# Designed miniproteins, single chains, continued (2), part 27

Each design is a single chain, and the fold is of that chain. pLDDT is the mean over its residues in the fold that is shown.

## One batch from the design tools (miniprotein)

Design m4910
Fold by ESMFold2-Fast:
Structure m4910 (fold): chain A 75 residues (1-75)
Amino acid sequence: MEEEYEKLVEDLIKSLKTYIENQAKAGWSKEEIEAGARLAIRQAVEYLSKHFSKEKVDEAEERLREAAKAKLEEL
């Protein structure tokens, strides 16, 4: 279960970064990309909350927010 959690969180982070890169390449504004990233994180948290503890979900949400922020700062 822990290996499944870590792999899932890593896959979610990679998908989020890919989303941000693709929208930036498509000419979307930083504000529009930020809005889309927030929605993607919310959906990921809702999915994770069905399978993992609150502590693990909160950890994953923080990691996703930090990854999105770092990627957006590269734009």
Scores: mean pLDDT 85

Design m4911
Fold by ESMFold2-Fast:
Structure m4911 (fold): chain A 105 residues (1-105)
Amino acid sequence: SLERLLEEARRRLREYRETGDEEALREAERLVAELSELLPEVAERVEKLAEELKKQGKEFKEIIEKLKEEAEKIEDELEREAMLVIAEVAELRHEALERKKEEAE
């Protein structure tokens, strides 16, 4: 069920925000991969918009903010929620990688 997949992804994102558990973030990424297979049009929309904004020289934070803004324009609730989850997982993974770079130096 798409609804159950979205609920589990949201649960894992909440767990990661509360605990910092890397396994919760990895599970959220796995669930986003499954969402992308079930909603290829949403996944393609995310990729095309992100690529266009990168070509315009937008920083990662601006790209994520724009992805969330475009998700709000989606009329289908499940597709909108899927795009928001994809954006949030990408945001948290980017923040985790930047933190690791700072710790390694």
Scores: mean pLDDT 85

Design m4912
Fold by ESMFold2-Fast:
Structure m4912 (fold): chain A 70 residues (1-70)
Amino acid sequence: LSEEMLQDARLAMIRMIHGVVKSILENGVPISEEEKKEILELMEKLASTLSGEYRKEAEEIIKETKKLLE
C-alpha cells in the first residue's frame, strides 16, 4: 500500500466511526461515557497518522463527532 492509500483508508475509518456513532444515537441507543472516550481516543489516534488535507478533514469529523456525543 502507498502512503496515500493508507491515509485514505484511515480517513475512511474515521468517517465510518462517525457514521456508526450517528446511527447509534439516531436509533436511541445509549453510549456510555467510557465508550465515548474510547471512540474519541481511537479517532484521535488515527488522525495523528494523517497529514495535510486528510488531517484537516479528520479533525473536522472528530469535532462533529464530539458535538454528537455532547
Scores: mean pLDDT 86

Design m4913
Fold by ESMFold2-Fast:
Parts: C-alpha cells; structure tokens; sequence
Structure m4913 (fold): chain A 60 residues (1-60)
C-alpha cells in the first residue's frame, strides 16, 4: 500500500514537473510542505487529482 502510494505520487510529481518546468526535487519539497501543513492522513485521503491541483497551486 505505501509503496503503491509512493509510485502514484512519483507519477504526479513527474506530471507537475513537466507542466511547470521545475525539477522533481522542487515538486517533492512542495509535497512535503503540504503533508506537514495538512497532515499525512488528511493528505492521503485526497484523490490523486486534488493532490496534483494542490501541487500546481503551490507552484503558482
């Protein structure tokens, strides 16, 4: 389960990285900040599309 969630997050990071021209490390930092802010449990309850949208909003 956790490994599958990690792979799904990697796909999301790649999509956002490609769209914004940011390195994966910057996307990962944004994701980590959101997890800290919202909490891991709440963040994982969000559907993949909503998580991607939060990454995009945080990147401007």
Amino acid sequence: ALKQAGLENLEAYKEVSQEFGKPLSEIEKVAQSLIIELGVEKFLQLPKEQRIQLYKEALK
Scores: mean pLDDT 70

Design m4914
Fold by ESMFold2-Fast:
Structure m4914 (fold): chain A 66 residues (1-66)
Amino acid sequence: AAAEAEAVRRQGEELAREYAEGLLTGVDKANEAIQRTAALMAQSSPAQRAAIAEALGKGVAEAQAA
């Protein structure tokens, strides 16, 4: 359903933000975000995985821009 796709996209965006914050504040937080992302992707459809991957890419770009 569209609502489920939106929920997973928002989870991916949140995880990407946590990952970016982890890179700035400590590697342990970044590692936790990576583990959570892997678990979410394993339970996601191909379309949801693409949305998560895009969110992660944005999070990494934000961390590199800081």
Scores: mean pLDDT 70

Design m4915
Fold by ESMFold2-Fast:
Structure m4915 (fold): chain A 94 residues (1-94)
Amino acid sequence: MDETLAKMEAAVEAKDFEGFEAEAARFAEANPNPSNAQLGELARLMARAAALKAKEQGVPLEEILKGLREAAEKLRESLPEAAKALEEVIEELE
Protein backbone atom coordinates (compact mmCIF):
# COMPACT_ATOMS: atom_id res chain seq x y z
CA MET A 1 0.00 0.00 0.00
CA ASP A 2 1.18 3.52 -0.76
CA GLU A 3 2.23 5.30 2.47
CA THR A 4 0.03 8.34 1.70
CA LEU A 5 -3.03 6.14 1.00
CA ALA A 6 -2.40 4.34 4.32
CA LYS A 7 -2.32 7.71 6.13
CA MET A 8 -5.57 8.71 4.40
CA GLU A 9 -7.21 5.47 5.60
CA ALA A 10 -6.01 6.14 9.17
CA ALA A 11 -7.47 9.68 8.98
CA VAL A 12 -10.87 8.29 7.83
CA GLU A 13 -10.86 5.78 10.73
CA ALA A 14 -10.09 8.66 13.16
CA LYS A 15 -12.76 10.87 11.49
CA ASP A 16 -10.00 13.44 10.89
CA PHE A 17 -11.39 14.98 7.71
CA GLU A 18 -8.89 17.87 7.73
CA GLY A 19 -5.99 15.40 7.94
CA PHE A 20 -7.60 13.35 5.17
CA GLU A 21 -7.71 16.38 2.84
CA ALA A 22 -4.06 17.20 3.60
CA GLU A 23 -2.93 13.62 2.79
CA ALA A 24 -5.09 13.57 -0.38
CA ALA A 25 -3.26 16.71 -1.56
CA ARG A 26 0.11 15.06 -0.83
CA PHE A 27 -0.97 11.95 -2.76
CA ALA A 28 -1.85 14.10 -5.81
CA GLU A 29 1.56 15.84 -5.73
CA ALA A 30 3.49 12.57 -5.26
CA ASN A 31 1.47 10.63 -7.85
CA PRO A 32 0.84 12.77 -10.99
CA ASN A 33 0.30 9.54 -13.00
CA PRO A 34 -1.44 7.13 -10.56
CA SER A 35 -2.04 3.47 -11.43
CA ASN A 36 -5.58 2.06 -11.82
CA ALA A 37 -5.14 0.30 -8.45
CA GLN A 38 -4.14 3.59 -6.78
CA LEU A 39 -7.11 5.38 -8.39
CA GLY A 40 -9.47 2.66 -7.12
CA GLU A 41 -8.12 2.89 -3.57
CA LEU A 42 -8.17 6.72 -3.67
CA ALA A 43 -11.82 6.67 -4.87
CA ARG A 44 -12.76 4.22 -2.08
CA LEU A 45 -11.12 6.38 0.61
CA MET A 46 -12.64 9.60 -0.77
CA ALA A 47 -16.11 8.03 -0.92
CA ARG A 48 -15.80 6.66 2.65
CA ALA A 49 -14.61 10.05 3.95
CA ALA A 50 -17.42 11.92 2.13
CA ALA A 51 -20.07 9.47 3.40
CA LEU A 52 -18.85 9.69 7.04
CA LYS A 53 -18.69 13.50 6.89
CA ALA A 54 -22.20 13.68 5.38
CA LYS A 55 -23.56 11.35 8.11
CA GLU A 56 -21.96 13.59 10.77
CA GLN A 57 -23.77 16.56 9.17
CA GLY A 58 -27.12 14.71 9.30
CA VAL A 59 -27.49 13.86 5.61
CA PRO A 60 -29.86 10.85 5.20
CA LEU A 61 -28.20 7.55 4.24
CA GLU A 62 -30.52 7.20 1.20
CA GLU A 63 -29.31 10.57 -0.16
CA ILE A 64 -25.64 9.63 0.41
CA LEU A 65 -26.15 6.29 -1.40
CA LYS A 66 -27.92 8.05 -4.30
CA GLY A 67 -25.00 10.46 -4.72
CA LEU A 68 -22.47 7.62 -4.70
CA ARG A 69 -24.48 5.60 -7.26
CA GLU A 70 -24.69 8.61 -9.60
CA ALA A 71 -20.93 9.19 -9.26
CA ALA A 72 -20.18 5.49 -9.98
CA GLU A 73 -22.41 5.55 -13.10
CA LYS A 74 -20.61 8.63 -14.46
CA LEU A 75 -17.19 7.00 -13.87
CA ARG A 76 -17.97 3.53 -15.32
CA GLU A 77 -16.58 4.26 -18.83
CA SER A 78 -13.68 6.65 -18.06
CA LEU A 79 -12.45 5.34 -14.67
CA PRO A 80 -13.78 1.77 -14.17
CA GLU A 81 -11.59 1.06 -11.10
CA ALA A 82 -12.94 4.20 -9.40
CA ALA A 83 -16.53 3.19 -10.29
CA LYS A 84 -15.93 -0.31 -8.82
CA ALA A 85 -14.50 1.22 -5.62
CA LEU A 86 -17.60 3.43 -5.23
CA GLU A 87 -19.85 0.36 -5.68
CA GLU A 88 -17.89 -1.43 -2.90
CA VAL A 89 -18.40 1.56 -0.55
CA ILE A 90 -22.15 1.54 -1.38
CA GLU A 91 -22.31 -2.17 -0.40
CA GLU A 92 -20.45 -1.42 2.88
CA LEU A 93 -22.95 1.35 3.76
CA GLU A 94 -26.07 -0.74 2.96
Scores: mean pLDDT 79

Design m4916
Fold by ESMFold2-Fast:
Structure m4916 (fold): chain A 68 residues (1-68)
Amino acid sequence: DAPVLSHVDITRHSDGNIELTFYGEEGGRRVLISRVTVPGSKLPQVQEGIDAIRAAGGLRSVTFSEVS
């Protein structure tokens, strides 16, 4: 079975790009499902997409990090 999506990490890099890391859980551990980088100018569209996944019950948590 594929891991069930449970967590998204949103990382803003010093170059302004946004990294989205999608995690599931397997045996009590975070498992990387996929990682996508988008331009910082697309942040509103990214937030809309995350809100849609949350509304569908697909996320337990979301974290935000910044890299200087």
Scores: mean pLDDT 76

Design m4917
Fold by ESMFold2-Fast:
Structure m4917 (fold): chain A 75 residues (1-75)
Amino acid sequence: KFAREAAEEARRLGEEAGVDPETIERIAKLIEESKDKEYVERALEYLRRALEARDDPEAWARYFEEAEEAARKGA
């Protein structure tokens, strides 16, 4: 339940942050398959930071890259 809800939140945050749909789905699937809640929460936190930094392309890109890395470590 938590992983599925987190994956839905990741899709929403990524869409609002203007991330490419293919990248959003990749991160969401990694979150959905995650076995570690801490990495899932970290990935969501980075996606929220990407949304806040959408006017700063370098910070924005770094945050969603870190979100994908966190999601990978949780899976």
Scores: mean pLDDT 77

Design m4918
Fold by ESMFold2-Fast:
Structure m4918 (fold): chain A 70 residues (1-70)
Amino acid sequence: SAELKELQHQIIEVEVEEAMLRMLYWEYQKVYEKTGRESDKKKAEEAKARAAELQSRADALRKQYDDLLS
């Protein structure tokens, strides 16, 4: 159905953005380990927090998708 395809596209978009933010978290953590600077730690924490928010969105969209398949 059109709704299922739209949800699939939304899930993919959110999961791609989440994956990119998880990569950024690891890169910022690597920088922080070298610098010890609070600003670098904050960048890592911000990326981690944003990734967690997107994970919640992905979980909600997947539940909607599963409900439509039931």
Scores: mean pLDDT 88

Design m4919
Fold by ESMFold2-Fast:
Structure m4919 (fold): chain A 92 residues (1-92)
Amino acid sequence: MEKQLEEAYELGRETAYELANEIGDKNLSREEALAKAYQIGKEVGLKWSPEQAEAFLEGFRDALLDGKAPFAEELTAALRKGIEEGQRERAA
């Protein structure tokens, strides 16, 4: 159980790293970046346990803040909203 949460956290960090690189390399707009974060969150919320989704969100947030990514707070909020909507869909 512990190891699965650590894996989720690391996947969140890698996902944030990839998104931050894509924003820089492709000069993505704020709206495009937020839409991508939301869709990632929705998939996470649909597929994973609430505990794993929370660990993923923490890893994602920490990586964005450490990397000084643009729109880090908005990207984290979009991912969180996606997770919540995915979890609601999964529960239905």
Scores: mean pLDDT 82

Design m4920
Fold by ESMFold2-Fast:
Structure m4920 (fold): chain A 78 residues (1-78)
Amino acid sequence: MAAFYERLRELAIEKGGENPSVEAVKEAIRALAEEAGLPELAALLEAALDKFLAGELPSPEEAAALQAALRAAGAALA
């Protein structure tokens, strides 16, 4: 879990500098999902980010899928 977020932050800074754009964050998400071997994670995180930027919350199904993917990515990156 923590390792996933630390790696995501590192990649976002690498691609977009100290103030990464939304596009740089999405590229970091894709790179991290590829590194973890979980391309589904990129799609789920990008969808969640788009909803967050729109002021919306994910559905319970989307939240459950995202939590499962994040758990798997945390295990793969640890």
Scores: mean pLDDT 70

Design m4921
Fold by ESMFold2-Fast:
Structure m4921 (fold): chain A 63 residues (1-63)
Amino acid sequence: VEELVRKALEAFEKGNYDEAIKYMREAAEKAGAPEVGQTMIEAAKKGDLDGVRRGAEALVAAA
């Protein structure tokens, strides 16, 4: 989960949003927290980096 979250954050910071969303979905599935993953994806679509980071912390904590 942590590695997928890290890859998602790196992709998002580089502007590779499609890749970031892909890793966010996979991380959420592995963590068993699909609602948290969906919230991160919505934050990413809005360009809300703080929301993405908070979702990342929640996914790691859930796993």
Scores: mean pLDDT 78

Design m4922
Fold by ESMFold2-Fast:
Structure m4922 (fold): chain A 91 residues (1-91)
Amino acid sequence: MSAAVQQALADAAAGITRDDIDELVQQYLESESRSRRASIEATLLLYAGILEGSGRTDEARYIYQRLLQARQQDPTTSAAELAALRARIAA
């Protein structure tokens, strides 16, 4: 069951700063490992979803915008993936 995990993530997301987000994005950009980049991206998207669900839409948009900028520099990123991130920023 996910209730305890969701609460722990919500508590972590409530404490997350823009500096923490910038650090994760920097780790994404510096990583040569696709699996590590995917893990960092999944973490950022999870935090963004929790923040958006809790009404912290500005922080969620900041995550989506920083991740979009990072992925635009990755030639393996699909147009569909970029479109999904843009849609979340627009919402």
Scores: mean pLDDT 73

Design m4923
Fold by ESMFold2-Fast:
Structure m4923 (fold): chain A 67 residues (1-67)
Amino acid sequence: DKVKALAEQYRTDLEQARADLEKGKAENEKILPYLTEEQRANLDTALALQEVGIEFLEWQYEKLEAE
């Protein structure tokens, strides 16, 4: 079933997206002391957008799991 295949793909994509977000947070922590206030605000915004994207993927996955 294509729906089951999509659910498995979304689960895999979510795991990867979460891993990428955590990696990005760790790299950002390393460079934070070298950034201006404006650059820090831009990174915070970028991370927030990534989190919203992950939440949207989670919602889609839940929808597929619920049929």
Scores: mean pLDDT 79

Design m4924
Fold by ESMFold2-Fast:
Structure m4924 (fold): chain A 85 residues (1-85)
Amino acid sequence: SAALDELFSTSPALLAILREAGATKDRYTRREILDYFTRYLESKGLIDKETGLVTFDPELAAILGVDSALLSDPALYDALDAQLS
C-alpha cells in the first residue's frame, strides 16, 4: 500500500550504491531505498544468511560510519536515514 510516499534524495555516495543495484530515479521512498540497499548487499554477498550479519564493503562503511551491522538492528536503518534529505 502506497498511502504515504514521502520522496527522499540520497547523498551522492549512497545514490551510486543504489544505482549499482539498478536504481534509475532521482528521488525514492524509504521502502525503495531499503529494497535497493538490500539488493546491493545480496548481489555483493555481504549478508550472512544464518546470522543476519552484514559486513559492509569500504564504500558502504564510509557512507554509514559502521563496518558491520545486523539486518535486525534498527541502528542500521537510522544510519541509512541519515543519508536522506
Scores: mean pLDDT 80

Design m4925
Fold by ESMFold2-Fast:
Structure m4925 (fold): chain A 76 residues (1-76)
Amino acid sequence: MPSMEEQYADLAETVDLLLRSLAEEHPELYARVRPRVDALLEGMREAVRAGDEERFAQLVRELDELIREVGAELDA
């Protein structure tokens, strides 16, 4: 099983690529979404340091919901 540290690193890299795309194509959406993403990534990093698997899993679900919201707004 990958560690939470490895999962966090992979998620952070994937999210960086998505945010870079949003900044180029949808700068206003990027400006609204970036602080929400930064807060979730910081929370995940703290959960990894604390060994809090439940909180980490919850924050991953919140990030997935945010990505879904962004996708829905782009389709509108």
Scores: mean pLDDT 82

Design m4926
Fold by ESMFold2-Fast:
Structure m4926 (fold): chain A 77 residues (1-77)
Amino acid sequence: SSEEKLLLLEVRFIGASGDLMVAKRNPSTVPEAIKRVEELIEEAKELYKEAPEEDKSRVKKLIEKLEEMLEELKEIE
């Protein structure tokens, strides 16, 4: 179901949030963290296309959070 797929993506988002925290302390991990977040964004966008109208707001918020995380990763030096 779309709700189960969304929950699984939210769990993976929590994992990616941990990767962002690690990357802020160890910039050598940034490239792999970026790839993971980009893959999650692609999967979330595909879910958005197939999601029922009632779930689209939740999926859109997840995409926005992932895009914000990607921007933070790109700003790590």
Scores: mean pLDDT 86

Design m4927
Fold by ESMFold2-Fast:
Structure m4927 (fold): chain A 84 residues (1-84)
Amino acid sequence: ILEELKARVTEMLIKAAETLSLEEFKELLEKMYKIVEESLKTPIGKEIARTASEGFREAAEKTKDEEKKELLEEYSKRLEKLAK
């Protein structure tokens, strides 16, 4: 289940990085972060945050746009802190 979530998040982020403007991409990442942060109220919230962090990190490695890559790395670290 979590492996499937990670794969889907990674694929979506790579596609978004290819199709969205930098501003649209930044808005998407912020919205995703807030959704994950809200999920911390659930018993699996930390596992969701860890899985999302891993997906963002993998997407960053596969992203060719340097600015979007930096954003993915930044949000991956922020999500990892939520997972603690």
Scores: mean pLDDT 83

Design m4928
Fold by ESMFold2-Fast:
Structure m4928 (fold): chain A 131 residues (1-131)
Amino acid sequence: STLEDLVRFISAMLRLILEAQQASPDGRLSHSTLVDLLTATTGLSRATAQARVDAADTDGDGKLSFLEAARLAIRVSLDIAVETGAISEELGEKLLKAIDEVLEEAERNGWSGEETIERIVKKMEEIVKNS
C-alpha cells in the first residue's frame, strides 16, 4: 500500500542517515552530506534541501546530530507525501506529532540510532494500521 511504501521509504532514509553518521569521524552529519542525501532520495532542489538543513541545524554549527537529521528526513518525507496527495494533511500531522514524541524520548533516554529507527518504524506501522 502507499502507506506501507511511505514507512519503507522513511526506514531506508533513516538507515542511510545512520550509516553516514557512523562513517563520520565526530558522529555528526555535515550539511553537504544531508543536502546530497535529500536531493538523491526526494528530488528536492539543492537550494530547497539546503534551506531545510539550515532550519534543522538547531545550534547553527554546520553539523546535525542523528536525531536532528532523522527529524529533518521524516518532516521532508511527510511534507512531500501530503503535497503529492499520498496521505491526508491530517494523517501527516498525526505522524509528525507521534514521531516527534519518539525522537524526544530517544534524546531523553539516550537511545542508539538503531533503537530509535526501530521505535519510529513501529510507531508509524501502528498509526498506519489504525488509518
Scores: mean pLDDT 87

Design m4929
Fold by ESMFold2-Fast:
Structure m4929 (fold): chain A 59 residues (1-59)
Amino acid sequence: SPVQQLQQNLDDTDKQYQDLTDKAKQAKKTVSDDVYKQLQQKADEGKGARDAVRRLLDS
């Protein structure tokens, strides 16, 4: 169903961003604090938006 496909896409995207945040944590020792904070902020913003879509699909 379209809803199931959207849920799968959200799950796949969350996994990709989790991988990104894990790499950002590792890179914190090799990049500036400012760059690391910006990467974390962008990842958190994206997850918040995707979680909002998930809640709509569950309604």
Scores: mean pLDDT 75

Design m4930
Fold by ESMFold2-Fast:
Structure m4930 (fold): chain A 103 residues (1-103)
Amino acid sequence: MTAEQEELAREALERARRAAEEILRAALESLERAKELLREEFEYAIEVAVEMGLMTEEEAEEARKLLEPLLNDKQSLLDYLDSLARALGAAPEEVARARATIE
């Protein structure tokens, strides 16, 4: 990788971690707000992947098509949020409790 690509990857990972924390917090109040934050972060992740040469513009378009069905299925969205919380180091008990409080 170039130094510029390494810097972009580092910034993208730090942003993704902060965004994941904010998305999980938003989900406890409103799934609609969590969806809006997920759309924003997904678009940023695609832009970074294309910029780094990890994804073509055609692959990016296909990835965008996969997001909306995921967001519009409540069960798939909740399963994704559970996976995100676990990836951030949340205990299974904490994840189960958070899921139970979502509208």
Scores: mean pLDDT 73

Design m4931
Fold by ESMFold2-Fast:
Structure m4931 (fold): chain A 69 residues (1-69)
Amino acid sequence: SASERAALGALAVREAREALAELDTYSREQLKIQLERARKALALARELGLDEAVPVLEEVIRRMEERLA
C-alpha cells in the first residue's frame, strides 16, 4: 500500500541519515561492508519506488566511496 511504502521510505531515510552520522566511526573494513549494504538498499528502494530514500542513499554511497578513495 502507499502507506506501507511511505513508512518503508521514512525508515530507509532514517537509517541512511544514521549511517551518515556514524561515517567517521567506521573502519575501512566496516565501510566496505556498509557500502555493499547501502548499494543493496538503493537497488531495493528503486525497485519499490521509495523516491524519498533514493537521493539520501545515493549521498551515503557517494560519501562512503570518497572515504575509501
Scores: mean pLDDT 86

Design m4932
Fold by ESMFold2-Fast:
Structure m4932 (fold): chain A 64 residues (1-64)
Amino acid sequence: SPVQQQINTVRQNYYTQGSNLMTQRMQHQMTSSQDDYDSYNRQVQQQMDTLSNQTVQQINSLNS
């Protein structure tokens, strides 16, 4: 269905953005002090939580 295609696009966007955030986190781990990395890691976790919540809301809206 067209709705399923839109849901698949939303899921692909989630995986792509999540993968990019994880790559940036790994790169920062190699170049930052422990305190700077801990601060950055908290920010990345918040971004991942936001991305997850937005993805769930978009899928729920499409199923409404």
Scores: mean pLDDT 84

Design m4933
Fold by ESMFold2-Fast:
Structure m4933 (fold): chain A 73 residues (1-73)
Amino acid sequence: EARNEREKRLRRLFAKVLGIPEKSISLDSNFFELGGNYDLALQLSVAIEEEFGIRVPLQELYQNPTVKSLADL
């Protein structure tokens, strides 16, 4: 279970973009290990901007590919 609203929303965005159940995504799950690719990473970046009002560049997603690491930005 996500400890705060940001982690919960990020898990939901991972689930929607990857097309997998939210319950399959933990805070330590790596977006790319879950099947994420360049096109899906672009979709995630856009979804994060729409949900949180912040722009996360692709390089940042590659450096911080987990729900927990992205929530700490």
Scores: mean pLDDT 80

Design m4934
Fold by ESMFold2-Fast:
Order: C-alpha cells, then structure tokens, then sequence
Structure m4934 (fold): chain A 80 residues (1-80)
C-alpha cells in the first residue's frame, strides 16, 4: 500500500540522516517535508493528477504552499 511504502521510505531516510550525524531537530524537519510531499501526491492522485506537469502555474504555486504549510504542521506535532 502507499502507506506501507511511505513508512518504509521515511524509516530509510531517518536511518541515513542518523548515520550522517544530522541533529534530531533537522531529522524531524526532513521527515516532515518528505511526509508532506507524499500526502500531497496522494491528494493529487485522488483528483486523477499523476504528474506535476498536469498542473497550471497557479495550481503549482498552491501545491508548493500547501506542502510547506503541511510540513510545518507535521514538524510541530513531531517536536511536541
């Protein structure tokens, strides 16, 4: 499932960052951004949009903004 693949990807990303000696706060930010990107990808797929090239420029700007907002929300929850 998409959720299982996402969990696997996030676990590998965490392991790589920990091995590289990245600080915990930075690891949480990296994971939050990766998670937000995958959640937005799933929302686009629900709308029948599988490629970013299918979005007009205004939709692309909104997507970037939504990813940034969602990443901040996830980071805040993980840090708390």
Amino acid sequence: SHMEKLEEQLERLREQAEEAGVAEDEILRILSTAYAQELMKLELEKQGLTEISQLDPAQQEELVKRIEELAEEIYAKLKA
Scores: mean pLDDT 76

Design m4935
Fold by ESMFold2-Fast:
Structure m4935 (fold): chain A 100 residues (1-100)
Amino acid sequence: SLVEKVAEKLKERIDEFESLLPFLSPENQKQVTELLNKIRELIEKGTVSSLLEAIDLLKEVEAIILKEFTETSPNKELEELRFQLRLMELDRLKAELEAG
């Protein structure tokens, strides 16, 4: 189903963030971990409404990751481009859920 396909894509995004956790500050590791736990709960609920909420929380995680990596990366423009591409993918998933 559409819900299952979107849920799979959001789980892939969570796995990517989990792989990045060791590279974050302890404060951001804690905050991101708490957000990812909420997102997993929303994905497990498996409704259009819960997946839309999960996408909005994933956008919050993306913003935290961007701030951390722009502070530590020598190429801020590349990190900003990566962020924009990742937000575009989340926006496509949101549009798919809203359109049916």
Scores: mean pLDDT 87

Design m4936
Fold by ESMFold2-Fast:
Structure m4936 (fold): chain A 70 residues (1-70)
Amino acid sequence: SLEEKIAEAEKRFRVDFPWLSDEEIRLLAAAYVLQPEKLEPALILMSAGFPLEDALGMAGIDVEKARELA
């Protein structure tokens, strides 16, 4: 299910990004499940210092839809 895919991604991202909040990890997981091809550009933008939501939006992810899935 979509929820199971988000939960699995959330567990992986919690290990990779331990400095992100639970809400940020959940949003990142939902964004990845929604548009997996946009994740790498978003992670590069985050590494450059952009806040999570700004990085996701700049990478072309539908942040509002990702929030609804989270």
Scores: mean pLDDT 87

Design m4937
Fold by ESMFold2-Fast:
Structure m4937 (fold): chain A 106 residues (1-106)
Amino acid sequence: SELDEAIERAKVAGIELVHAIQEAIEKGAADEKEAKEQLDEIIKKYQELLSAIERGDVEAARKALEELERAADEMISLIKDEEMRRKVEEAKEEFLRAGREAIEAA
């Protein structure tokens, strides 16, 4: 279904966002403890978003996406390296696009 395809795109974009953040941490571009705590919050909001979309709770999904955007912005603020920061910002933008499309399809 269109919804299933949109959910799969959001999952791919979410994995790419997590990978970009993990790369920034591994390269020492952010404080490891603070960045890992922030990544855990992002993963939690990601799971809340997908759960809301899958059950058709559009309002809960919009709230989770907004909270995820804030958590991702906080993560970006912890990144000291400009190149790593740009990669995470790009992955965030792609994820937010895919998330919005999945909410619209729900």
Scores: mean pLDDT 88

Design m4938
Fold by ESMFold2-Fast:
Structure m4938 (fold): chain A 85 residues (1-85)
Amino acid sequence: SEVEKKVEELRKKGDELAAEYGKIHPGLSKLARAGTAAVIGEYLREAGHKEEGDKLIDEEMKKVGLKSRKAAYAIGEQVKKKLEA
């Protein structure tokens, strides 16, 4: 589907961004992954897949030790600018 293609494209760009940030510091790679998950989760919610998007954000937050979705969304806002550049 078009939704699946867009999610795959965002994941690929997010992986590339995480690799670049990882060259600076390993922790930045993990934050970039959490931010990418927030961007994908927002896209999935807009496409009518809210539960799938929320699950993705929660899983990536656990991997990086974030306690609040607000923190993930704040990081996602910065990551979104890089994914759209």
Scores: mean pLDDT 78

Design m4939
Fold by ESMFold2-Fast:
Structure m4939 (fold): chain A 75 residues (1-75)
Amino acid sequence: PKTVADVVVDKFRETYKKYGASEETAEFIKSLAFLPEEVREKLAKLLLEDPSLFEWVLEQIRNYLETGEINTEPK
């Protein structure tokens, strides 16, 4: 069976493949109620400002679901 992290990551990849770095993808991130609102807003903004951060944002969401830890400051 898929974990919650696997389901969320798969859905995020599908959304990004369909819509790219768009408001629809930002709305997906903002819909992730398990993330604090401030974190959701910051990750959505980062992805819209820099589409190359997609894989990094994906890994932050995965890490939060698996460990409870999240980094909102990209390198």
Scores: mean pLDDT 80

Design m4940
Fold by ESMFold2-Fast:
Structure m4940 (fold): chain A 77 residues (1-77)
Amino acid sequence: KKLKIAYPGRVFDSNGQELKDGDPLKVKALEKVFVEVDGEMKEAYVSDLVYEDDTVTVLLQVDKSPVDDLKEAVEKV
């Protein structure tokens, strides 16, 4: 199955290799990755892998600071 990256910027694995749409599956759920955010590299992790017939969609959680709405939601649980 081939990767489909659900992120508009560039994504790199923990070894500094870029992950692209069409690559073979080479990441795991909860793995640390690096993403490009507004021209800077930020840490992220693979929050989920959605398996389809031909593709695996990689969902990422980016460490955003500040994130007002999401932090307020988390503080309430």
Scores: mean pLDDT 68

Design m4941
Fold by ESMFold2-Fast:
Structure m4941 (fold): chain A 81 residues (1-81)
Amino acid sequence: MKVEIIAEGVSKSAAESAKENLEALGAEATVEVGDKVIIKAEGASPGAALGAKNLLEATGGKVEVLVDGEKPEEGPDPPGV
């Protein structure tokens, strides 16, 4: 599963922390820093992707998550994993 996280208004340090969290959970992640931060992660779980999004949003940035090129369905509550 490929996840793309697009963040605006976040620091490089926040982006690197999100990448490290994704990699710690078994994903292969890359970070691109320009006008906005783009984090691409392969093999990420939905929970790992949401964790990275929440971390970046906590810095006050605008964050979008794309799963296989589509926005996730917004908040599947994980009631038993």
Scores: mean pLDDT 73

Design m4942
Fold by ESMFold2-Fast:
Structure m4942 (fold): chain A 70 residues (1-70)
Amino acid sequence: MEAAERLRETAKALQENGDEDAAVLFRYAAWRLEEEGVPASELGLSPLTKEQFDALRAEVEKREAERAAA
């Protein structure tokens, strides 16, 4: 469950940063992991490292805070 949730969070961050194709692939990987137990690596995908994910998330949150302040 946690791995699939991380894939979905990665997909959301990618979509918010304009990488729509990668976001679709990560959502598909999360669905396959939950329904079939197939790891994302079989689709040639790997979740971002914690550092890469944290950096991307911080950038997205900064943009969200700027929108909320407007």
Scores: mean pLDDT 66

Design m4943
Fold by ESMFold2-Fast:
Structure m4943 (fold): chain A 97 residues (1-97)
Amino acid sequence: MAALEREARALMEARREGIERALEELKELIKVADPESKEDLERIKRTLEKALEAYEAGDYVSAEVQYTLALAQLSISAKHSDPESSEKLREIAEILA
């Protein structure tokens, strides 16, 4: 028994790996971003870091809320960015999905 606990743990691990990979890509994008875009990207980075902290603490509900917020922030930023940055933001969102 405890199959649900094993499934939840596997999902949390998969989400954590996705967030860690997305954070690495986002950090690289921040290095080359213009000042306006950099502020928006830093905000997305903070939201993903909060999601990761919640997963590490075992607070799955708070983690999923922060994760969903980060996906929304990425989508909005991609819509209002230049074509090159928009493409990169969509790639980061695909890593999370």
Scores: mean pLDDT 79

Design m4944
Fold by ESMFold2-Fast:
Structure m4944 (fold): chain A 64 residues (1-64)
Amino acid sequence: MEALIEELERRIRELLEQIRRDDKQGVSLETTIRLTAEALRLIGLLIDAELGTPEEVIREQLRR
């Protein structure tokens, strides 16, 4: 589970960095909303993992 939590934290950080870069470059609002929604989804999965949801359930949710 720790490795999955670290992976989720890394993906969230990468998305937030992309949003920050895109804001400086004048990327569309639609792109920013989509990236922000994905970051929020990953944060939700991170919370579920921390609360004791089994790793296989979190991985299935990541798969969509």
Scores: mean pLDDT 78

